Designed miniproteins, single chains. Designs and how they scored, part 57

Each design is a single chain, and the fold is of that chain. pLDDT is the mean over its residues in the fold that is shown.

## One batch from the design tools (miniprotein)

Design m2095
Fold by ESMFold2-Fast:
Structure m2095 (fold): chain A 73 residues (1-73)
Amino acid sequence: SEAEEQAEDEKLLEELKKEVEEIVKKKDELYKEMMEKIKKLLEKHKRTLDEEELKEMLLAALAGERAREAAAA
C-alpha cells in the first residue's frame, strides 16, 4: 500500500539523514550527493521538497539534537 511504501521510505530517509550528518563533518561533495539522493527519493513518492527546504529540515534536526543535549545536561 501507499502507506507501507511511505513507511519504508521514511525509514530509509532517516538512515540517509543520519549518514548526511556524518558526511557534513567531512566533505561538501559527498554531502551534496547525499542531498540529491534524498531529494529524488522524496520526489519519487510525491513529496516535492526543494533543496533549501530539505537543508532547513536537516539543520532543524541538528538543532533539535543540540537542544535535547542542552536540556538533558
Scores: mean pLDDT 66

Design m2096
Fold by ESMFold2-Fast:
Structure m2096 (fold): chain A 66 residues (1-66)
Amino acid sequence: MKVYVRIESPDKPKEVEKLIESLGGKVVSTIPSKGHIVAEVPESKLEELKKRVEEEFGGTAEVVDL
């Protein structure tokens, strides 16, 4: 499942990438200067990713629907 992640602290993009990888996901693209990351994650891990992005990075994770 493709997910768009936004964080308020663009100095922590590597920590977000590590989180995504720990959930079995893969980073597809980044815009580090804006704190934006597009990733693919297992559907079963989507809610965990959303919660941890909000709690640890002050950000959001949303499903990219075409």
Scores: mean pLDDT 75

Design m2097
Fold by ESMFold2-Fast:
Structure m2097 (fold): chain A 86 residues (1-86)
Amino acid sequence: SEIEKLEKEFEELLEEIAKKLGLSEEEKEELRELLLNLEALSDELLEKIIESIKKKGYSSEEIEELVLKFGEATELVVKIKELKEK
């Protein structure tokens, strides 16, 4: 189904984000819950993540890709919820 496809894409993006950030399984689950509940990934949390990434020595391009992946994951959750409510 379309929903199953989007859920797969979401899980794949979450895995990529977790790997890039060096997240533990517990931290990945925390991020997953925040995204699935559409609890605001506040600009403050996003900035904190970006600062942590800069300290790890990621390039500006790598940081931009990571920010885009977060946005893409959020959009997938919104799309999944819209399809379930239609």
Scores: mean pLDDT 74

Design m2098
Fold by ESMFold2-Fast:
Structure m2098 (fold): chain A 57 residues (1-57)
Amino acid sequence: SKRERIIDATIELTSEKPASEISLGEIAKKAGVSRGTLYSHFKNKEELIEAAREYVL
């Protein structure tokens, strides 16, 4: 699903550099989705980081 793809992209990017250096646009590009699609699943970067943390726990 697109949600899983966004989470996977977030996990990969946060393994390479700090979350503070990662933009939502960069996550969207890596996930292969539009920014609109990303915002339809997550309201902000903080919510996305929490979802990614839950996924790898």
Scores: mean pLDDT 79

Design m2099
Fold by ESMFold2-Fast:
Structure m2099 (fold): chain A 86 residues (1-86)
Amino acid sequence: TEATRQLFAEQLRRLAEEYAAQGDDETAELLRRAAEAAEAGDIEEAARLYGEVVYREALASGKFSEEEARELARRAEEEVLAQLRA
């Protein structure tokens, strides 16, 4: 629904502010682009961009292998797609 997409976009913008405050402007920009895609109804692009953020964050944490980070990103993308389609 439109309300679900708007809520998701608002959550992504808040998260972008948090990353920017931590000095991670690149991740903040990806989150802002994902929010714009969600507002535009481009569900697939919003999910893809959010997945990229999850991948980057997983690798940056040092706790996950590249394979584990990709699996986390794939799962996050699927969850976002399911949420925005409902």
Scores: mean pLDDT 86

Design m2100
Fold by ESMFold2-Fast:
Structure m2100 (fold): chain A 64 residues (1-64)
Amino acid sequence: MEEDVLGVLAQHAGRVLSEEEIAKELGVSRSTVRKAIDRLEAKGLVRRAPGGYELDRAALAQHL
């Protein structure tokens, strides 16, 4: 689930996506997306932005 959410955000790199948009693209519930986002945010891979969330490309590049 984290991998799937990360993949969607990476596909839309540099764009802010809402929780609902991610949920619709993956065909899962918003609560599932929220749990994955919480874990990714704890790792510093995702950041909150006005209107939703975006991938922290600098943090991702440091680890992979």
Scores: mean pLDDT 76

Design m2101
Fold by ESMFold2-Fast:
Structure m2101 (fold): chain A 80 residues (1-80)
Amino acid sequence: MEELDKELLEKLKEEVEELKKYLDELEKEGKLTEELKKQILEQLDKLIEAVRNNKELSEETKEEMIKLLEELKKYVESLP
């Protein structure tokens, strides 16, 4: 269980960093619309709820994943 939780957490960290890079590129190109930001925030909210309701993850892994997703939401909200 612990090893699987660590792998899932590391994968999520990598996906978060790739999404941040993608968003930075869209912002630099002037393609980051308010509608796209809203859609991303709505998807992040759904992911947070899915993690919260996942019965297979440890509580510590859930807290770390939710923290990463909340930090990503804050990052998206900070973009122009």
Scores: mean pLDDT 79

Design m2102
Fold by ESMFold2-Fast:
Structure m2102 (fold): chain A 116 residues (1-116)
Amino acid sequence: GAAEEAARAAREAAEEAREAARKAIEASSGIKGSQYASAAGASAAGADFSAELAERSGPEGARQAARDAGLSAEAAAENAKKTAEHGKGSEEKKEEALEEAKEAEEAARRALEAAE
């Protein structure tokens, strides 16, 4: 049903946010890169919490939690991109962080759509 669809979209957004944060950490070097990677990790943790809440909620609660998961995943993707832009890691690791940030943005969009 719609609640299960919202919960699945929230979980996908949380998983992609976590991967984007992980790749951001691998690409982080220097103070500014490390700060953005840390912010990506915090946002990914927020997405994870919201996805768990969506899975445990009725239809209205699942939609609200999917919206929160999408917003958190979007923030994780943004901070992963900033880590790639400002970090001093290898170009290969920066490229991986940008690719995972794009996947997290797409998953976040799906979670936000499922919340409507």
Scores: mean pLDDT 88

Design m2103
Fold by ESMFold2-Fast:
Parts: structure tokens; C-alpha cells; sequence
Structure m2103 (fold): chain A 62 residues (1-62)
């Protein structure tokens, strides 16, 4: 599951960066930073990983 591994590694890196670099005083800003980093790094993923991530985001909207 190459795509799953890529997504998990990306999310782990983003969470580590955001929690390390940002103050946790505002959860709303934390969430925005995570989303920004995710979108920024999304083109670095394989096409399959991008597709899976976008599918997951659609389910979360539901």
C-alpha cells in the first residue's frame, strides 16, 4: 500500500511540524496550518496517494 504509506508519512510530518513550530493556544489556527501544509505538499505525492487523500476529504465533508 504505497499510497497509504505516503499519506501516513506526509500527515505525520505535517503534524510534527505544526505542533513543534506553532503554539497550541488556538486549535482553529492549528487546523488551518495543517491544511495549508497538506495542500502545499500534496503535489509531491504520487497520483494514487493524491486520489486517496482527496477521496478521504470528500468523506469528511459528508
Amino acid sequence: DEAVDEIQELLAEIFEEVYKESSTNDGEKLEEKIREKLLERLPTLSEEAQKMLLSGLKQAEE
Scores: mean pLDDT 71

Design m2104
Fold by ESMFold2-Fast:
Structure m2104 (fold): chain A 73 residues (1-73)
Amino acid sequence: DEPLTEEDLEKLLERFREEVKTLPEQLRKMGVSKEEVEEWIAELEEVQKEDTLAALLAKLVLPALREYLESLK
């Protein structure tokens, strides 16, 4: 019920950054297709244009998804 403090938000974003670093490896293990990841990137590119917490999270996820996409060649 309480809003996130700036410190809580920073800690959340730091933990999320750590999780996001493992995302390309997890996607490889799951065998996620190029088409699926391209769709996710397109959706998150729209979300990141917003002035919201979701946009901040999208900006953190996008580089990891793009790295995975590049690895598929």
Scores: mean pLDDT 77

Design m2105
Fold by ESMFold2-Fast:
Structure m2105 (fold): chain A 70 residues (1-70)
Amino acid sequence: AMATAEVVVPREQAATFARAAGDAGLSIEVVDGDQPEVRFVLTGSPEALRAALDAARAAGVQIVSAEFRE
């Protein structure tokens, strides 16, 4: 089964977060604007989503928000 997550991170940490999501094999959409934050829409297995979030936090990414849909 696939899940979707909307994750918001600080703009300065967005590249680190994108790397963690890519390493976990997630599909990534970036929603960007004039915000100091970047919103990602991620699609993959629930396990891959959790692995990406855990890896990003371990790398020092301060996740502002994360919303899951299944």
Scores: mean pLDDT 80

Design m2106
Fold by ESMFold2-Fast:
Structure m2106 (fold): chain A 72 residues (1-72)
Amino acid sequence: SEYLGKKLVDVLEEKWGIDRAVLEPFEDQLVTLFGENGSLTVNMNAIVTEDLLKQLEALGKFTGFSVIGPAT
């Protein structure tokens, strides 16, 4: 897949059209991503793996996000 090994913020821009400038300030944060089919809490500095990509695809249409706090 063209998304494997990319930064999560780049994949979210390509997949959902989310401007990097919106999420880049939260690169060191845990963020809950909300989609039509559920939610996923991720570290915004993550590199996209096959499993993470499957979880992102399972969310469906992007509906919003919430910042949880610093990654522990």
Scores: mean pLDDT 81

Design m2108
Fold by ESMFold2-Fast:
Structure m2108 (fold): chain A 74 residues (1-74)
Amino acid sequence: LEEAIKYLEKAIEALKKGDLESALEYARKAYRESEKDPVAKALVQGAIDAIEAGNLETALRLLEKALEVLKRKE
């Protein structure tokens, strides 16, 4: 959980700075670390798809929602 939260926070920060390469890399790491939370994992997958499609506002919303879900469990 701690690693997934850490990578999500880094992905959100990178996305807000317009660093799409770092945002995508951190989102993929968060996806791998979210294996024990199917809801967070699905939200992160949606965010990865949104980044790849150029839907950055949707990606940010989904990453922030995934972070909220994981922080509720920590």
Scores: mean pLDDT 82

Design m2109
Fold by ESMFold2-Fast:
Parts: structure tokens; C-alpha cells; sequence
Structure m2109 (fold): chain A 57 residues (1-57)
């Protein structure tokens, strides 16, 4: 159930319903989720680089 998966991702049923009525809002939320995932990946890479630098210091 796709809507229940979105609820588990911190979306409310009301927000999902409202977004179904506005296709542009759905597209914006998808972009926001993609950006958030990219930022997490970048953060993990930075943390690994910092840890290696600290071992060399």
C-alpha cells in the first residue's frame, strides 16, 4: 500500500490527499525527497573523510 508507506515516511493522510488534488505539489515533494537522500549520502561521505583526516592528524 503506497499511501501507508508514505505515512511511515512522515507524511500525513491529509497531506497525501491534498497532494493528489494538486499534481505540482506531488512533484515538489518527490524532488524534496530526492534532495534529502542526496544530502544524506554527501553527509556520510564527509563524515568518512573527516574520520580519515583525524587519524592522520
Amino acid sequence: DKYKELMAANYTAEEILENVEDPKAIERLKVQLEVAEKLREIGDEIQKELEKRRKLE
Scores: mean pLDDT 65

Design m2110
Fold by ESMFold2-Fast:
Structure m2110 (fold): chain A 92 residues (1-92)
Amino acid sequence: SPSPDDLELEIEAALLAMQLSVAKLAFERAKEKGDKETLEEVKEVLEENIRRAEELLKEAKEKGASESIIKYLEELIEEGKELLKRVKEELA
């Protein structure tokens, strides 16, 4: 059975996914313009987003959340890490 906290975890996961989507758009725009200041801001946002998503994943596992929520958070973390790597490569 789903955890009674599943809806709250789903809302928090959706907000993190929205933040990642905004960061992705900001990255593409900053890359096109050579805007290193915005790339540095995107890097900081992504580092915080990944940290928050990893904390939420730990909480979800401890609470016995549904496999769908756990998988969604794992995929969100991987996408964030991939984007962070791309941002760091642009800043190097």
Scores: mean pLDDT 87

Design m2111
Fold by ESMFold2-Fast:
Structure m2111 (fold): chain A 72 residues (1-72)
Amino acid sequence: MVEEIVEELNKAIAAAKAGDIEAAEEHLEKAKKLYEENREELESLPVSTYVALELLLIGAEIDLELAKEKAK
């Protein structure tokens, strides 16, 4: 599950950097849905793993917002 969330976040970042806003939003939404559905399991992970996942999610959101600004 963590692996799938990481994969979707990486796809969102790659799409955002490529300027594919629609694909980036789709992958980010999928990652967020998986994150929320597995919140209890994620909270049981080592703090280092949880922090790394949170930082990746924040990075994906920032890259998407930057891509949206460039598309204006």
Scores: mean pLDDT 81

Design m2112
Fold by ESMFold2-Fast:
Structure m2112 (fold): chain A 60 residues (1-60)
Amino acid sequence: MKLPDEDEINEALISMLIGLARAQGKDDLAEQLEKIYEEARKNGDVKTGLEKAISLLKSE
C-alpha cells in the first residue's frame, strides 16, 4: 500500500471542506473554497491553499 503524498492529502482535505460547505447550504463559502483549490493546483502550493481554506472556515 502506497501512502498518498502530502499534497494529495491536502487536496483531498480542501475537496472535503468544499463538500461540507455545500452540504450546509453555504454556497458562497463553497465557491470561495473552490477558487482557493483551483489557485493552489495552478500554483502547485496546495499546503498554502489548505491553510487559506481553514482560515476562511474559521472566519465563517
Scores: mean pLDDT 76

Design m2113
Fold by ESMFold2-Fast:
Formats: sequence, C-alpha cells, structure tokens
Structure m2113 (fold): chain A 59 residues (1-59)
Amino acid sequence: LTPEQRRLIEEALRAADAGDFERAAKLLAEALGISMETARRLVDDYRAGRITRDDLFAN
C-alpha cells in the first residue's frame, strides 16, 4: 500500500469507529480502488470483527 492509501484507510476506520459507515465505505473504496458495494461489505466485516485493522493493511 502507498502512504496515501494507508492514510485513507486510517481515516475510513476512524469514520467507522465514529459510526459514520457511509464515509468509511467511500474512503475505503477510494483507498483500495474497489466498488462502493465491496467497500460496504468490508465495513460490515470490520464492524462484525471478521476482519481486523491489520488485515486491511496487509496488502
């Protein structure tokens, strides 16, 4: 991951922790170059504890 991608993921996780799941999904979609549908699934997985912060930074 580039430094810019890492920054966007950090902001996305802060948004999710603050309860702003719409913003979290938008930031993840931008950071990872994925669709909003995929980003919303990742936010849901993070909220459910199925993926961790470290999982998102592993690639």
Scores: mean pLDDT 82

Design m2115
Fold by ESMFold2-Fast:
Structure m2115 (fold): chain A 87 residues (1-87)
Amino acid sequence: MSEEELEKEVLIALAYIYVGIANINKDHPKLQGEEYEKAGELFAEAGDYEKAAEMYRKAAEAYEKAGDLESAEKAREKAKEAEEKAK
């Protein structure tokens, strides 16, 4: 395993940790949005743009539930960018 391969695996593992934490924080939608957003960023850095887009969409939904429409809009923009890179 090269350092580059190890780095991608570490990023993906950390992204899944954030997804897990976000999934249990259903009663704290703003924190859930932040955690899904961090997971999306980590998946994007690892080159998994499909999962990044999925996480950014979940972040937007969580931010909308929190009433944070500005963060929701930014998360939707990040999801669209990730979807375009996944093609």
Scores: mean pLDDT 85

Design m2116
Fold by ESMFold2-Fast:
Structure m2116 (fold): chain A 76 residues (1-76)
Amino acid sequence: DRQERLYEVVRRGFELIRELGERNPEAARHAAEALGLAFAGDREGMEEHLEKVGELVSPEVAEEVRELAEEVYRLS
């Protein structure tokens, strides 16, 4: 079920954003925007915000957000 999969990915995304927000609110904002832009089908905007997450936290965290954003983009 596409809707069930999308719900699960979005739920995991919100959990990741919540945890990021406790450590770095600016990175959490960029992660949230990347996921929102992925849902809207805006790959360019998604990539710009993922780059910011990598700069503010680490490439590893940016990759975790990217995996979720790519799945949101695919399921949207």
Scores: mean pLDDT 84

Design m2117
Fold by ESMFold2-Fast:
Structure m2117 (fold): chain A 98 residues (1-98)
Amino acid sequence: MEKARELLKEAAKLVEESAQRAYEMGDETTARLLRQVAEDLKELAEKGFDPVKGLAIVMQLIAAAEEARLAGKEETADFIYETALRVSKLLDEAIELE
């Protein structure tokens, strides 16, 4: 449905904003990873929502946040984790609209 697609696109936008922030902080590796996740969310919006793929995307964001924290990038870890929580909420809303 249209609204589920809109929620997935909003999730992709949030991840793209996090990627831009990581890039501005000089973390090109994290920025590249987040851009790939945003593309995965856009593909999910075009091909139809798959909850298993949605969960995999959220887990990738959480893993990226933990890797950033282990590397001493606490600010980067914090905003990626917040983005993961917001994306998870949008994906849950997309499921409810079916």
Scores: mean pLDDT 82

Design m2118
Fold by ESMFold2-Fast:
Structure m2118 (fold): chain A 66 residues (1-66)
Amino acid sequence: MREEILRLSELSLLIMKASVAKLAGDLEEAIRYYEEALRLAKESPYVSEEEIKRLEEEIERLKEEL
């Protein structure tokens, strides 16, 4: 479905943006992008529980840096 393809593309882009923000030291921005990615991942039947858990763990690690 077209909507699912768009969601997966948005998910990939958000993860990429989060990674860039993290490397730049913009931890609050990185957390926001990962949280948005997590929301999209939970809505997708193509994202595994393990992938969702990894996103949650990354968000928690970044929050510890704040």
Scores: mean pLDDT 79

Design m2119
Fold by ESMFold2-Fast:
Structure m2119 (fold): chain A 62 residues (1-62)
Amino acid sequence: SLDDFIAEVDAKIAELEKEIAELRKKLEEEPDPELELELQFKEGMLALLQGMKAWAEKVQSK
């Protein structure tokens, strides 16, 4: 269902935000080009998931 989908996406967003915060902390302590690429990829995934959630909520509200 859309409710289950939104809940799953929300859980993934929360998990990804935590991972991004941890990566930012590590990069502040020691610059690492590989971790910086991972951070950029995860930020991209976060934006995509936020877009998917916004779409699903809009469909559900109609």
Scores: mean pLDDT 84

Design m2120
Fold by ESMFold2-Fast:
Structure m2120 (fold): chain A 66 residues (1-66)
Amino acid sequence: RAQELVARGREALAAGDYESAARYYEEAVALDPRNVEALAGLHVSYFNLGDQERADEAAARANAAA
């Protein structure tokens, strides 16, 4: 379920594992494309990975879904 993947993403973010966080949040978004928490998590994850383009895309999607 998307909620479980979002929880795993939050744990990965807390650990500083941005690559794992992005993977969990991508799976969550695949299950629930308008999940604002997952989209916000993707934004934070990609921003910390230095992927500004994917970070900006995730932020725009989160704003549209809210």
Scores: mean pLDDT 83

Design m2121
Fold by ESMFold2-Fast:
Structure m2121 (fold): chain A 62 residues (1-62)
Amino acid sequence: LVGAIVRAIKDYEATEDHELTLKKGDIVKVLKEVSEDWALVKSLKTGKEGIVPKEVLELISE
């Protein structure tokens, strides 16, 4: 996933300062895999960085 451009498959609301809020369909770049369940991403729409659950992300190149 690191370096991949991925899409949010559902909305995600940040609950902490280091998390990123996503809307379904948002395009982000994966910067780092933080754990098995979380990734650090950068929003291509806003330029903001934060961690999100990997389960809300899918690869765009099907």
Scores: mean pLDDT 79

Design m2122
Fold by ESMFold2-Fast:
Structure m2122 (fold): chain A 81 residues (1-81)
Amino acid sequence: DLEAFEAEMRARADEIEAAGDEAAARELVREAARRYRELGLDREAARLEGVLELDEAAAAGAAEEELRALQERLRAEAAAA
């Protein structure tokens, strides 16, 4: 039953989020994507896969922001020298 499956995934997601386990949260989304695909719900599986890609892009964006801040600091230090 799709509804029961989604309820189970939501309950597990809530537990993982409460624990602050980001790695477990990503694994749960990946497992849900696989199960949706097995159920023939390719559209829902693709959406969950897109969420995983957005998480990686968000992490990359955070890294770029940190690199940009570092470059600005280095330029300021060079100008002060």
Scores: mean pLDDT 65

Design m2123
Fold by ESMFold2-Fast:
Structure m2123 (fold): chain A 81 residues (1-81)
Amino acid sequence: MDKKIEELAELFLKDREKAIEKIVELAEELSKKYNENELEQIGKLVALISQKLIEKGEVTEEEMLEFRREAFKKLEEKKKK
């Protein structure tokens, strides 16, 4: 898991939109595997990625709150079909 979180953090810095898409996809897979809510899985993934990005000094806490909002919005758009 840690390596995948690191890869997603690096992807976020290179291509934010692609990183959000990958996070939503992973959250859907984890939700099915563990029978948990997709929003809760997104929250967990964003928290882990945010911690890695803050540790690197690349982002602010405010940017991470925006990241979380964008991920939730992407999931909602996907659910609408």
Scores: mean pLDDT 76

Design m2124
Fold by ESMFold2-Fast:
Structure m2124 (fold): chain A 59 residues (1-59)
Amino acid sequence: SKELDEALQESLSEIWSDPRLDEKQKVQVMSELVRNRDKFSTPEELKKYAKELVEKAKK
């Protein structure tokens, strides 16, 4: 859906701009988010998953 595509683009932009992640971590998180995008029915679910991936990658 358009709303899911917009949420994905917003999340990818936020990940790329996150100073807490190095380039390798950014690519990994972005790739994982894109791979799993079809598992989510709402923008909120996708955005929550993106934040969880970032938190996991920081450790």
Scores: mean pLDDT 83

Design m2125
Fold by ESMFold2-Fast:
Structure m2125 (fold): chain A 55 residues (1-55)
Amino acid sequence: MEIEVKELEGELSEEQKELLIAAAKAAKMAPGKTLLVFIRDPETGEWSTVEVSVV
C-alpha cells in the first residue's frame, strides 16, 4: 500500500513528510482512509495543513 502526503496549506520539510509516511504505515491505515493533519513547525512556529491518504 502506498502512503501519500499532500500539503494543503503551508510547507513541510522532507523529514516531516518521511515521519508522517512512517507513522501512517505503523498505524496500518487501510486503503481509502484519509487523515487531515495539522502540524506546527517548531523552527518557524507556523501551522501546516496536510492530507495523508492510502492509495
Scores: mean pLDDT 74

Design m2126
Fold by ESMFold2-Fast:
Structure m2126 (fold): chain A 59 residues (1-59)
Amino acid sequence: MKEDIEEIVKILIEKYNIPEEVAKEIEDALLNDDVDKLSELAKKYEEEIKEALLELVNK
């Protein structure tokens, strides 16, 4: 859902201090189901992405 993606992006920016341009790349990759881009971003920001997803699930 787009709402879930927006929530993840917000958490990454506000809680984990991810640069807005990087968070936007993650948002675009999730919206477009770009597996290659998501894999690249996951290598660089694995812990932050994992924590943001856990935060969303615990809601």
Scores: mean pLDDT 71

Design m2127
Fold by ESMFold2-Fast:
Structure m2127 (fold): chain A 64 residues (1-64)
Amino acid sequence: SHMAEIEARIERDVEAYAEMFGLSEEDKERILQRALEEAAKYDDPEVQYSAARLAISKYIEELL
């Protein structure tokens, strides 16, 4: 499904950023949860992904 594909893309992005910035598993899970929560507010898959990407960027900036 489109939703499963978007969720997989979000999960891959979070994992990549966790490796890049040396994030803990706890921080990785928190970022993933917030990204998925933001994506869930929208029905369009590309808007879901854009919302998730914005959430990821925001929380990474807050951690750094």
Scores: mean pLDDT 82

Design m2129
Fold by ESMFold2-Fast:
Structure m2129 (fold): chain A 62 residues (1-62)
Amino acid sequence: SEEEIAAKVTEAAQALLDGKISAEEAAKRLAELGGDFERILRLLQEGRVDDAGVLAYLAATG
């Protein structure tokens, strides 16, 4: 399940950074995974995360 969570977080993060989805849609997708979506969105919006693995870890651990 962690592998699927990591893949979905990475996909949502990449789509948000590419401008393919809104911040609200990204938050909805990440919330369904049970992770700390607010923290992940803040890092993405601030441009402080350049590694999808970090995002996946944050989603898995909160």
Scores: mean pLDDT 61

Design m2130
Fold by ESMFold2-Fast:
Structure m2130 (fold): chain A 60 residues (1-60)
Amino acid sequence: MIELELTFKNLHQAIGAALAAIGLDPRAKVTVEGTTVRLVLPDTEAGREAARYAEELANA
């Protein structure tokens, strides 16, 4: 299981990242609190891809 806690510049980016993660793997568990997104992803190929994408968005 992959667990990530990512902080974004603004609420719009945080929500966008959460929606993108769910779109890549609908089994993703997502919690959004302000600009912080907590992701719990399955340790699958799709879950790992969703994790990488979310991390890239947080670093942008």
Scores: mean pLDDT 76

Design m2131
Fold by ESMFold2-Fast:
Structure m2131 (fold): chain A 111 residues (1-111)
Amino acid sequence: STPELLRELARVTKEIAEKAKQNLDEASELLGRYLREHFGLTLEALRVDDPSLTEEDYRARLKEAAKFVYEEYQKIDSEDLTEEEKIRRYAEILGRAVLLVTQPAVDRRRA
C-alpha cells in the first residue's frame, strides 16, 4: 500500500542519513545497493540513455545524493513535525536523491 511504501522509503532515508553522518562513502554504497535492488537503477541502466557516463561519474552522483539525503534529513529532524509529516518528508528526500543519480552527465560537468 502507499502508506507502507512511504514508511519504507522514510526508513531507507533515515538509514542512509545516519550512515552518512559517520561515513559518506558507505552511505553512497548503501544508496547504490538500494537503487539497484528496488529500482533496477545501475550504472549500466543509466548508460542506455548516457553512454558517456563513467563509473567515476556514477560514484560521484551517489556520493552527492547521499550527502543531499544527510543535509535534508538534518533539516527535517530539527523541525517539530508529526511522525506522519516526517515520514512524508523523508520519503520525498529519497525520491529527490533518485533524481540526482539519474541526471545527465553533461549537466553534472557544467555545474
Scores: mean pLDDT 82

Design m2132
Fold by ESMFold2-Fast:
Structure m2132 (fold): chain A 74 residues (1-74)
Amino acid sequence: SHMDKQLEVKVLALALAVQGELFVMDRMGIPVPEDLREEIEKAIKEAKENPSEEMKERLVELSKKLTEILKKAL
């Protein structure tokens, strides 16, 4: 359905955004806890394979955790 396609686009865009945030932090030498990194990488893979509302919410929360680490590093 049109709504299912909209959700898929939003989830895939969020997955790319979180992947980009992690890439920037690595490039800037900002340490990300290994447990969080593994959770993010797993969530990105799962979101790309099975986009859902639950994956959208999970990616938003992971992005918030990365933002808090970035805020403390600055």
Scores: mean pLDDT 85

